# Designed miniproteins, single chains, continued (3), part 38

Each design is a single chain, and the fold is of that chain. pLDDT is the mean over its residues in the fold that is shown.

## One batch from the design tools (miniprotein)

Design m9298
Fold by ESMFold2-Fast:
Structure m9298 (fold): chain A 66 residues (1-66)
Amino acid sequence: SEIEELEKRGAQAAANGDFAAAEAEIARLDTLAQEYEKRGDLEAAQRARKVAAGLRELLASVRAAA
């Protein structure tokens, strides 16, 4: 799944302290969610948004722990 690959890359970037790379993967998930919504795939759009939100939360936690 494209959503799963973006999640994996975003989480790895965040864990490595590469905040710019993590934010780029989050932006890709936001774009993907919009594309799914435009196609009427509301379930896939919701999954992409949840993953993006989770990565934002992870990124905030990593920043706070540093």
Scores: mean pLDDT 85

Design m9299
Fold by ESMFold2-Fast:
Structure m9299 (fold): chain A 67 residues (1-67)
Amino acid sequence: DKKDKLGEEAMTSIGEAAVLAREKGDEEKLEQARKLSDELYKKADGTEEELQKLLNEGRKLLEEVEK
């Protein structure tokens, strides 16, 4: 299902951002990743648009943490 894939990809991107931020000691980015993870859990049954937004925010955070 499209929603399941979006949620899974969002969780993966946010999770990768959190791991990388932790490895770099970037406390601010780590907290941003945790906040996005909380939003994703709250919107687990949300719309495709809400999940796509969280995926986009997760990917953006991952890019920022990568440098």
Scores: mean pLDDT 81

Design m9300
Fold by ESMFold2-Fast:
Structure m9300 (fold): chain A 58 residues (1-58)
Amino acid sequence: MDVRVLQLAAVIKTARAPDAFRARLAAGEFSAEQQAAGRALAKTLSLEEAKELLKRYG
């Protein structure tokens, strides 16, 4: 699994987007494909799983 997809899914599921993360997104660090995959993955994650992913990869 792409670490960037995991980071995106965690941020989307927790509904927490730090300013630093939003700056990275605006800078084009995440491809459209990675963003779509992150949104899809976020729908399958529990809030607890998403928080754990943020701790490990955020």
Scores: mean pLDDT 75

Design m9301
Fold by ESMFold2-Fast:
Structure m9301 (fold): chain A 73 residues (1-73)
Amino acid sequence: SSMIKELLEKAKKLEEEKRRVEEESDRAKRQNNEQDPENGDFNNEQIDRLRQSKVDKLTKQADEARQKARELS
């Protein structure tokens, strides 16, 4: 059904966004280490904390979309 397809496409887009968040966070850490090396550890910890929060939220939303798709199958 179209609804199942839409839910699976939503889950795929959420997984892609999760990848983008991870790549953006890695880039932010590299820039931070170059621009502010003395505070790198503290700044990297804050970047990791924010990344983990976003990844957890996206993972939950993707899992919910897949679960709903399974229930409609």
Scores: mean pLDDT 85

Design m9302
Fold by ESMFold2-Fast:
Structure m9302 (fold): chain A 90 residues (1-90)
Amino acid sequence: MEKKKEEIKEEYKKKEKEIEEARREAERNLEARMEEVQRRSGRVMSREQLKAIVETAEALRAIGEEIDLIIELSKKYGIEISEVIKIIEE
């Protein structure tokens, strides 16, 4: 049982680090993302509005990836989502 908990924790930490690194990469590409939003909207928006849209979208994406990771670990190890969360929080 403990060995499975260690494997789940290790896999979660590895994937969490990948999600965090992708988030940092998105921050480095903020200007390019803002330009994309401006182009797709077809409207003139302030820099603050564009930044808020990009940052909100990236935050929601990161939350989605975190949820997907917890679900994936639940399925892979055959344990309930609540148990995955409990293991991660230890």
Scores: mean pLDDT 76

Design m9303
Fold by ESMFold2-Fast:
Structure m9303 (fold): chain A 80 residues (1-80)
Amino acid sequence: MKTPFEAVMEAFQKADEVYLEKLRELGPDASREQLREAADEAIKVLEDTLKEKGLSQKLIDGAVAFYRRLLEREIERRLA
């Protein structure tokens, strides 16, 4: 049985893989809206993966909020 830590790390890894693939498809001139769409897809993958692994809603909400903040910060930095 996986620990909650292992489940969270696997979910983040899967979400990051989706985000990076979307960034590769969009290229260097991606708009703010396209970057936010890619972030939303990655966040959905994170949330769905954590739900499938049976983690508590409180943990899922916290992980999603944390990841969304990281991606929003990355997007602002990229568009600066």
Scores: mean pLDDT 82

Design m9304
Fold by ESMFold2-Fast:
Structure m9304 (fold): chain A 80 residues (1-80)
Amino acid sequence: SKEELEKLGREILAKFAEKLGLPEEAEKIKQLDLFSGLSVATEKLDPEQREKAAQLYAEVKRAIDRGDLETLKKLLEEEK
């Protein structure tokens, strides 16, 4: 379902934030919509990290819009 895809998208963005040393922001992202989650994370990121976050967000959003569960699972694995 779209809700399951959006949940995976939030988990991917949260993992990205954790990887950058932002565990509190990661928890907030899990509770927000995808765009709000990106906004919270980018307040604490440098310009290069913000660009990477924006690219990841675009990939996640495209996968959700297409119903592409396999791409979302792959992105989640890459953030380990």
Scores: mean pLDDT 77

Design m9305
Fold by ESMFold2-Fast:
Structure m9305 (fold): chain A 65 residues (1-65)
Amino acid sequence: MKLSEEEFNIEVEATLLLIQAVIAEKAGDYDAAIRYYREGIEVSKDLPETRALFEEGLAEVEAKR
């Protein structure tokens, strides 16, 4: 596998958003978690594997609130 500079930057941003979303979800801050998951979906729109992680997390959080 190889990442272009843009793909690498997107992957880093997506990873940080995913970490923030998971932390917010575990803290019970579902509004913040939903926001981070949605931002991650937009950031990772061209990275289907990464986007799927955000879509799964969003669905789980929305089911809990």
Scores: mean pLDDT 79

Design m9306
Fold by ESMFold2-Fast:
Structure m9306 (fold): chain A 82 residues (1-82)
Amino acid sequence: GAKEEAAKKGAIKNMKEGLSRVEDSKVLDETDDSLLVEGTLGGKKGKFKVTLKGIASDDQVEAEVENLETGEKVTLLIAFSV
């Protein structure tokens, strides 16, 4: 619904803002609910797909981060503004 769409847009915006402050990070692709990023995360260099799953709290969206080189997946909570 509209609340989920606004939350996902806010989370994408906040992630892009955070990545803009990291010299070795590059956004390769963007959709309504995902980012494809190249850089280093948790000491591992590679390509990472961040997929937004849904609203986790009143100010956070649950996201799955997949390392496309290793297949490793982790869950993160990403802040949004609605």
Scores: mean pLDDT 77

Design m9307
Fold by ESMFold2-Fast:
Structure m9307 (fold): chain A 90 residues (1-90)
Amino acid sequence: KREELRRRLEELEKEMAENYDEEKLVERVLEIFEELGLEDLAEKFKLYVEVLRKLGELPTAEEVEAWKEKNPEEIEKAREAIREISEFLA
């Protein structure tokens, strides 16, 4: 299962190296997690992406810092999500 996920992510990495598209990358990663029955990782990755999108919508660094201060639980969950995905792949 982990080996299959790693292989599919490597294939996706090669695809993205030729034609990078952030939205397509997110969609393809979620599809891979779902196809492999890794629903927990799919939800964690989705949470991480949502936090990044919220931060990307803020026009200034000051507003980014204010949002992080107001939403420490979302930031922590995003950090945990990426850590767990990385640990699963290791």
Scores: mean pLDDT 75

Design m9308
Fold by ESMFold2-Fast:
Structure m9308 (fold): chain A 92 residues (1-92)
Amino acid sequence: MVTKYLVITAEDRAAAEAALEAAKRAARAVPGVVRVTAELVSPTVGLLAITAEDEEAAERAAEAAKRAALAVPGVLSVEIFDSIEEAFQYIQ
């Protein structure tokens, strides 16, 4: 199994929460996705972890989640990481 991490930054909490929900739903819709977890690490920063059967499913789910999150008004950026350590370094 492969895990991808998305860091979503937004203007406010409502946008961050809406973006996490949209990204989570988009990722879960991709065949081969096993688990999606989402949490706010701050009021304006969300972290999404996508676990999939293989690299192809993980990449497709991460890209779908990124597109869904970027479509939410008030989202400023979405970055994809291969490790949780890289994601946390980016948000610190």
Scores: mean pLDDT 87

Design m9309
Fold by ESMFold2-Fast:
Structure m9309 (fold): chain A 71 residues (1-71)
Amino acid sequence: MEVDKAIEEAALKKAKELGIDPSKVAFVPRGTGLSEEERRRRIRLALKSAGLTDEQIDAIVKAVEEAEKKA
């Protein structure tokens, strides 16, 4: 529960730093019951569907990875 919230907050913070509309990151699926790799895959797919560039997606995914390590 706290890990999913930390991931969402990290993604939103990084999106704000990059000038991305936070509503585009709200489509990031919950990582409940998923492996770290599958969670990151689904996050990337959601962000691509929202129209983010590969560079923006990679930056957000790295922020998610850091949040997972802290939790």
Scores: mean pLDDT 70

Design m9310
Fold by ESMFold2-Fast:
Structure m9310 (fold): chain A 64 residues (1-64)
Amino acid sequence: SSMAANEARARELVATIKKRFPDISKEEQDELYNLFLQALESGEVNSPAAVKAVEMVNKLAERG
């Protein structure tokens, strides 16, 4: 995939998460961006980056 397209998708995913979980920190947004980008670049649904991103979103849901 194009890196630029994957970067755009990762940004959109983080924006969606921020809209749903407004208490998300800048550091958490940056970590999720990197994890989504790594998952998209790997092309693997069950990549370690994808698993870690799901775990982070679950922890955000537990806060509110």
Scores: mean pLDDT 83

Design m9311
Fold by ESMFold2-Fast:
Structure m9311 (fold): chain A 68 residues (1-68)
Amino acid sequence: MTLEEVIEEALEAGLLTEEEAEEVRRTRDKGLLVHLLTERADPRGIALAKELVAPQAAAGRAAARAAG
C-alpha cells in the first residue's frame, strides 16, 4: 500500500487522529507513521505498519527472481 492509503485506512479504523494524519501527510515520513501505528499497540495498527514496510520486502523478493 502507498503512504496515503495506509493513512486513510488508519483514519477509517480509528488508529490515527486527523491531526496525526495531517502531520504524516505534511512530512511524508513513513517512519513517523509506523511509529504512531505501533505506539498504540493495536493489532490493526501493527498490521498497517507491516503493510507500509512489507511492499519494500515483497518488491525485493520479486526483484531477486528477476535479477539482471
Scores: mean pLDDT 73

Design m9312
Fold by ESMFold2-Fast:
Structure m9312 (fold): chain A 82 residues (1-82)
Amino acid sequence: MEERKQFFQEELNLDDETAQQIAELTEGLDNETLKALVHALKTFAPVQKIEALTPQGAKILKLYHDHEIELGVQELKRVVLG
């Protein structure tokens, strides 16, 4: 679990909470499927390709997109609020 969480943090530049949630959703997947999932997320693959790798694909994609949006919001707050 911790190694998987670290993998997602490093490969997708995720925060600790998001990486943990994605690691939990990918429980039971082999390393090759994890690599394929990371590649699909990084290359903005369609949700159908991500769901083909794991039944939690839509949830994982949402977490990744929500994290990207949150990073944008945090940067905007930093610029506006100080």
Scores: mean pLDDT 74

Design m9313
Fold by ESMFold2-Fast:
Structure m9313 (fold): chain A 88 residues (1-88)
Amino acid sequence: NFGVSLTPEEKRAKIEEALAELPAVRERDVAAAPSEEERRMIEEVARLLEEYLKASLTSEEKAEELRKELLERQRRLEAEREARRAAA
């Protein structure tokens, strides 16, 4: 989506759609979490994603910094999930 050549108005509309959907997605992911630790990681990723989307509307530099942090947190959550699968 954001990798496509979009007008500023189209980009804003996509970001606003994502922000509107975030609370429902977050609630579902948190409810489906198999452990308290994974639940906390999901909450942190959701919070960073919200901040990233908001920053994308106002500051590209801040959005890029938040994107890096978000990717690192997502990688940690994925590693935790893989470790759990390997232990099963």
Scores: mean pLDDT 77

Design m9314
Fold by ESMFold2-Fast:
Structure m9314 (fold): chain A 95 residues (1-95)
Amino acid sequence: SDEALKNLQSALRHLRRAREHARAGDLDAARAHLDEAIRHVDRAMQSGKISFDDAVNIMTHLNLARSHLDAGDLDGAIRHLEEAIRLVEKVIEKL
């Protein structure tokens, strides 16, 4: 749906910003953008246009990125942010 696509595009913008801030060591800004991305993914999932497997894979990497940011593990956070970006881009291509 148009709503799902718009929410995933918003999530993607916030994930890219979270990654940029994580790379810069700005943990608070990285967390804020990741939390916005999680909210947008949640709204996109409510559309019913995302498969269960894609939703679980995206949310798993978002939650792992959040956990790594909270632990101060920037390298771990960046790896999971990059995987979440890849998965979101793949889902957008299918919509």
Scores: mean pLDDT 90

Design m9315
Fold by ESMFold2-Fast:
Structure m9315 (fold): chain A 86 residues (1-86)
Amino acid sequence: SLSRANILLGRARELLKESRKLYEQLPNPSPQLAQQIKQLEEQLKQLEDIIGNNPDALSGEQQLALAEQLVKQAEQLVQQLKSLLS
């Protein structure tokens, strides 16, 4: 069974893929926006690596909280990018 945290990490991954596609559609892409996407991608990779290789390093509650925060940040970034394309 997939934990709630793992489901949310999958959600974050899809949102970051959408962010990349939206960023590529911008007429004047900002390096600051590229850096924000990269930072969230690096946070996702770090969380996936910790959960996969050292699951005892974070409690289930900590894993869930960090995954929820990452999803919220990725959703905010997608909304910002969509607004710039409107």
Scores: mean pLDDT 85

Design m9316
Fold by ESMFold2-Fast:
Structure m9316 (fold): chain A 53 residues (1-53)
Amino acid sequence: SLGEEIRKKAEEKGITLDQLAAAGFSKERVEAFIDGKEKPTEEELKRIETALK
């Protein structure tokens, strides 16, 4: 899933949920997305992808 892939990429780069939140997300929102409880918006997905590249 996208959440699982993002988690793996973040771990590979040493990026924490706090760092993703600092990029313009709430920590709760990022956790819900990664855990598969919620879907990101298009803008949130683009920001996450950019932060992990």
Scores: mean pLDDT 73

Design m9317
Fold by ESMFold2-Fast:
Structure m9317 (fold): chain A 80 residues (1-80)
Amino acid sequence: MSQALDDALRADAPGAREAAIGLLEEMTKVAKNPEKAKQALDALRAGDYETARKYLLESGAPVHLTTAAMLHLAIVEAAA
């Protein structure tokens, strides 16, 4: 089970990264703190997943976007 899941996560890692970037770009348009969403996007592009997650949570974006971005970040991080 875990090996099949790990294989699926690694296969989807490029798609998850693209999805996370797209979600963070949308969050920069709708977040209460767009600057924090931009910092999260910059951190993700630099491969700093810890900083990306921190600023994502601080952005004040709608919970649906925040949850989706967190899930995609977890997939990218697990594949790294």
Scores: mean pLDDT 75

Design m9318
Fold by ESMFold2-Fast:
Structure m9318 (fold): chain A 96 residues (1-96)
Amino acid sequence: MEEEERREKLLERFLRIARRAAAIAERLGAAEAAEAIRRAAELMEKALKTGDEELKKEANKAAAEAAALSAPLRDEIQAALAADAEALRAEELAIL
C-alpha cells in the first residue's frame, strides 16, 4: 500500500477503537468520558488529514482530558478493546 493509504487504514482502525471505547463508557454511565473520547477522535482525524499544528495541539489536549475522565473505567474499556482486537485477528485468520 502507498504510505498515505496505510495512514488512512491506521486512522480508520483508531477511529473504530475510539468509537467503541466511547460506546462502552456511555453504557457504563460515563457520558462525559464518552463525549471526551469522541471529541478527541474527531480532532485527531482533522489534525491528521490537514496537518494543522493547532488542531494537533487541541487533539492532544482533548485526548488527555478523555484519559482523565475515563480513568475510573480504564480496566473495563481496556478489556472490551482487547476482546475486539482478538475478534478482528480471528476474522483475519479465518480469511487466510
Scores: mean pLDDT 72

Design m9319
Fold by ESMFold2-Fast:
Structure m9319 (fold): chain A 85 residues (1-85)
Amino acid sequence: MSRVTVTATGIAREKLAEAIRAAKEALNKTPGTESDAVAVASADSTKLTVSAIVRADGAQEAADAAKEAIEKHGGTVTSVTIEPV
């Protein structure tokens, strides 16, 4: 298993809920997702972090899908991490 974590900035406060929903849907649609995707926004809403545990062979696909979803909603992805769990 691998934990996929995508961090983004630059999402307008009014678009944050849509970006969270789209990123979670992208991660949850990836085959082999072991748990529902979790999203955390910073208190000032300037930073969004989305994470899920997926099969190791699907981790890059999950990361790419979440990145695309966030960018479509106006976010700039600043980091992507894939860590064995």
Scores: mean pLDDT 75

Design m9320
Fold by ESMFold2-Fast:
Structure m9320 (fold): chain A 72 residues (1-72)
Amino acid sequence: MRVALYAADEEGNPVAFPDVDAAARVVEAHGGRVLARSANVLEVEIPEERVEALARALSETLGVRIAASRVA
């Protein structure tokens, strides 16, 4: 499914990804594909059952909170 991924700090404020290239590598390592990237948002294609594991791995790798929203 298509998902938009957003980064937030410890207080929940929206932030730019600390390292977008590292984030893209984590997406690929979890069986996802990056469709579009910016400093603030990653759009990815990933199996639905992998979304929660990907968000957790991104949070652990980048040291930020990750929010995921389904793209219609």
Scores: mean pLDDT 80

Design m9321
Fold by ESMFold2-Fast:
Structure m9321 (fold): chain A 64 residues (1-64)
Amino acid sequence: GAAEAAKKGAEGAEKAGGKAEAVGDSRTWTMTVTGPSGKTGVGSGEGALGANRATARAVALAGM
């Protein structure tokens, strides 16, 4: 589900050297990632695909 996708996304961002926080419910998730350079990225989306896209966007915007 979306919550599981958000959790896996946050874990992946942490493994890449960033700090990640996922906030939301079963429908909509917001991912905030702070990269090792201190740059912060935010992404949001709906459902499991939206959670995955939110993570990808947040990681990219964080410079990771």
Scores: mean pLDDT 75

Design m9322
Fold by ESMFold2-Fast:
Structure m9322 (fold): chain A 63 residues (1-63)
Amino acid sequence: SSREFILKNTKISQEEIDSLSDTELDSLAEMIRFLEKRGIDTSDIRTPEELRERLREVQRELS
């Protein structure tokens, strides 16, 4: 599930993840997969906002 994937690949808390909708969880999981495919580590990310910021930085560099 997207929940389990995010918990395994980030430091985002269970409580934070439980507050999100299924659509938001799927979006975050897709962001993690995109970064992982490009060799970018996400295991240190603590919040959804930090994940979105890292994605923006990578997209700015690659586009």
Scores: mean pLDDT 83

Design m9323
Fold by ESMFold2-Fast:
Structure m9323 (fold): chain A 115 residues (1-115)
Amino acid sequence: SQAQQEEADRLRFEGERAYGEGKLEEAIELFERAIEASVDDGTKAENLAALGEAYYKAGKYEEAIKKYEEAVKLAPKNSLLLYKLSKILKEKDPKKAEEYEKKAEENWEEARKKA
């Protein structure tokens, strides 16, 4: 419903504000609630990516990776998410990081040719 989408958007914006203020625990809770209120895969992927970013900033790298991988599953052609996952994985899984970086580059090239 429109009311559910408005709630997801409100929770996302409150989470982004908390994230900007360094209130990472509050940001994580708000982004988790935004994910639950998400009405479509696109909105859910964006909120999962925001949650991943909050975990990463909090130093919770394993949780960050899981949330970014969930976001990529819903938005597999999002080059920014693929590139972000590549950067985060570089120390723990350099081969997987290179695979995500290559996919991000291929998607950027495809998007530029269609623009």
Scores: mean pLDDT 83

Design m9324
Fold by ESMFold2-Fast:
Structure m9324 (fold): chain A 88 residues (1-88)
Amino acid sequence: SWEERKRIAEKEIERLELLDPELARKIREKVEEMFRVAEEYKERLAKATSDEEKEAIRKEYEERLSEIQEEIADLYLEFVERLKKREK
């Protein structure tokens, strides 16, 4: 469920915050945006009355979620690179 994913993400961000508070903050902002978009999708989908409306809503949110997920992935890669620099 999205609620379970949110809880897991929040715990991961708390761990990152201990190591890199600045990067953890950026990741938190993107994760919160992702969950807002998912909740909006759920609400809009529930209110949609036609298959055409449902498909339009689905495509819009799939594109938005993909964009946010790529941004989160880039931030995690930055985190890994910063950790590697500290291990020497």
Scores: mean pLDDT 80

Design m9325
Fold by ESMFold2-Fast:
Structure m9325 (fold): chain A 70 residues (1-70)
Amino acid sequence: MELSGLELLVQVAEDMIKNNGKADAELLVRANELFGAPEEFIEAVRKLGKENDGLLSREQIRELREKFGG
């Protein structure tokens, strides 16, 4: 199956969460230069990052995936 840019970014975020407990919002925004997820998804990542000191939880990543990916 072809993975969308959003799905690839979600996998990167999940790998960050497994290794560090949280996903880094700034790193996800920068990784999107390679993956090309929708701008609305990236704006939501930026907003959640600002509200949570640059870090997103597993739950927040799941909410974003559900809202924009399916």
Scores: mean pLDDT 79

Design m9326
Fold by ESMFold2-Fast:
Structure m9326 (fold): chain A 79 residues (1-79)
Amino acid sequence: MTPIEKAAERALRERAAQAPKVADGGYLLTLPGSSEPVAVDPEALAKEVGRIARDAAEGKITQEESLKRLQEAAEKHRV
């Protein structure tokens, strides 16, 4: 695994650890800009997170932008 993927995995795991998981294999994710949690498919979201993390590691996206991207990915992959 690459260092960037480890960073993305850690960030997502930290979010998931603070968010309740639903019985259907999804999990509720609440980001700083969100007023309510969204139940998402963790596998689909993880792939998007990996891409976002690589972009952030290359300096193309700031930490704040990566969080916003995570929210949009969660919305797109809502279950």
Scores: mean pLDDT 67

Design m9327
Fold by ESMFold2-Fast:
Structure m9327 (fold): chain A 74 residues (1-74)
Amino acid sequence: PTSLQQIADLMRDTVDRHRASPRVQAAVDEVEQLLRDGASREEIVRKLMEAFALLDEEEPAVFDALVARLEAAN
């Protein structure tokens, strides 16, 4: 099982490798900021789900790559 930090790290690496849009990058920045601020698990999960939804909507190939990496890591 992966931690929230590991999920965020994989998401960051995947969006960077694929040169994802600035909007997607901003969504990942929000997740990373919540982790740095020690936000609640509920808030971090909510923002992660928002970032996943944005990836699936705007960059489905990047979303598929991230899902494959998350499955391999688990």
Scores: mean pLDDT 84

Design m9328
Fold by ESMFold2-Fast:
Structure m9328 (fold): chain A 118 residues (1-118)
Amino acid sequence: MIDELVDAAVEALRAGDGKAAAEHLQKLLDILKEEVEKVGLQDHPLIKRAIGHIGRAIQAIRAGDYGTAARSLEEAARDIRKLIEENPDLPEEVKNILQSIADGLLRVARVAAELAAA
């Protein structure tokens, strides 16, 4: 599911379909919110920052600002990874989902960075 959403976002960006890419990132954001709520971390400062960074990336993609999108997705992935590192007692399933989201955001960021450099 997460890999399919990431692949769809990457394909949409490469096709010049910023609207579709933003919709797939919104679905990833919704999964992030659901997973952190399951473990009571929805108010954690790193999660609030990660959510804000993904939201900024979605708006940047819609505006064709791929440089801002790439940076914001990289910041979100860093914040999610730090949350996992600081919370080793999280359920393994939650850690795996959060890690998959972080890895996926970095894949989308790489494509956005390539488009910004073109």
Scores: mean pLDDT 90

Design m9329
Fold by ESMFold2-Fast:
Structure m9329 (fold): chain A 70 residues (1-70)
Amino acid sequence: EVVLSKEQRDLLRIMFASADVDKDGVLSREELESIAPHLELSEEDIEELLVDGKVPFERFLAHIGRKFFA
């Protein structure tokens, strides 16, 4: 499990929600790529985050948490 502070989870939730144009709780590849430079995500990070072409919020948080805090 990845433990993020409330403030970190809230910030990432806001970033996720702003990129999630459809408000369906998942990001498309294009939506994820729009925020990737702000999170310093490589193409390999993007491919790891995608599940059937979509990124669920909890998978996004877990990856960011491991990348920067573990």
Scores: mean pLDDT 74

Design m9330
Fold by ESMFold2-Fast:
Structure m9330 (fold): chain A 72 residues (1-72)
Amino acid sequence: SMKEKILEAAVEITEEKVKAGELSEEKAFRIELGVAYVLEGYSYREAARIAGVSEKTVREMLKEAKERAEKE
């Protein structure tokens, strides 16, 4: 599904950032969690609160993940 492709893209992007030293594995997991909650129908605010990240971080990652997923 498109939701699965977007989540997979978010995981790939966060893994790339961890390898580049831009992100810890723990923060990558929290960002992925935030994206997953938004895809399940939670608001950005609720998803960010549950995941322990900022709304901006979730919004930016979801935008980048959607762009990557749409390219295939």
Scores: mean pLDDT 87

Design m9331
Fold by ESMFold2-Fast:
Structure m9331 (fold): chain A 56 residues (1-56)
Amino acid sequence: SERERQARQLEQSIRSVEEATEEQMKRSSPELGKSIKKVGELKIKELREEAERVLS
């Protein structure tokens, strides 16, 4: 279904954000890494909320 397809795309987006966040943290100072982690967590939260709405 369209909803299932959108949910799968959102799951892939979450994985991409997780990977990008980890890579950016590895390449950044500890202070910047803390900010990068928080931004990544917020993006993942938004994507998870969207996935829940799509499946509702």
Scores: mean pLDDT 83

Design m9332
Fold by ESMFold2-Fast:
Formats: structure tokens, C-alpha cells, sequence
Structure m9332 (fold): chain A 86 residues (1-86)
């Protein structure tokens, strides 16, 4: 669980740095429908690369919920990259 979360977050950050602008990613985030505000807050921390906010919000979630937020962040990055190609 922790290892899988770490690998996903590293992969997400690497793609953000190389393939997506922060502005494009913010636009994608504004369109995502996440009803759980805790998941949404962790998702925001992941895409912003905010380690302090990440630790704060991760503490409120189970490992499974944190992993779900990371997978949502990866999907958001993929969507933003695809949208840029259109």
C-alpha cells in the first residue's frame, strides 16, 4: 500500500513536470467531480506538489482512500495531456 502510493505519486509528479503545465492541470482539477472533500484535498495536494498539505490530508484518509486519490490524480494528468493534444 505505502509503496504503491509512493510509486504513483512519483509517477504523477514526473509527468506534471514534463508533460503538463500547472494551469492545464488546475483546469482539469476544477472539472473533476469528487464528492469526498478529504479525497479532493489530497488530490489537490498531489497535483500541486505540496508535501505539507499532502501529509496533512493523507492523515485523514485510509491507505486505500489515499491510493484512490493518487489514481484520480494520475487520471487527471492523463486527461490534461489528452486535452492539450486536441
Amino acid sequence: MEEELRELVERIRKRIDTEVSKEDLQAAFDQVEVEDPRLRALLKAIIDGDEEAFEKHRAQLTPEEALRAARLALGLVDWAIDEKRK
Scores: mean pLDDT 76

Design m9333
Fold by ESMFold2-Fast:
Structure m9333 (fold): chain A 97 residues (1-97)
Amino acid sequence: SRLEELAQQVVSLGDTVLALLPTDRAAAYAAAQALFTSTSQLSRLLEEEGLSDQARAVTRASQAFVTATMNGDVAGAQAQRDTLVSIINQALEEAKK
């Protein structure tokens, strides 16, 4: 499904950001911007399915992740990525209902 494809994209981009952030902040930030675009599309699809709380949670976590990446906060970015993945997994389970 498109929802699952976007979720996989977000997770992969998050992993890319974390791999790049210690050595290439510019590349990490570009990947984080791509992640934010994908989470915006994911959030829209969740809203269309009536999952507004999950849509808001995804948006908030993605914003926090981009901010941590922008600040070069590797530990903070990792924590926000883990939070974002957890929220996405919960949203995907709820969407199957």
Scores: mean pLDDT 86

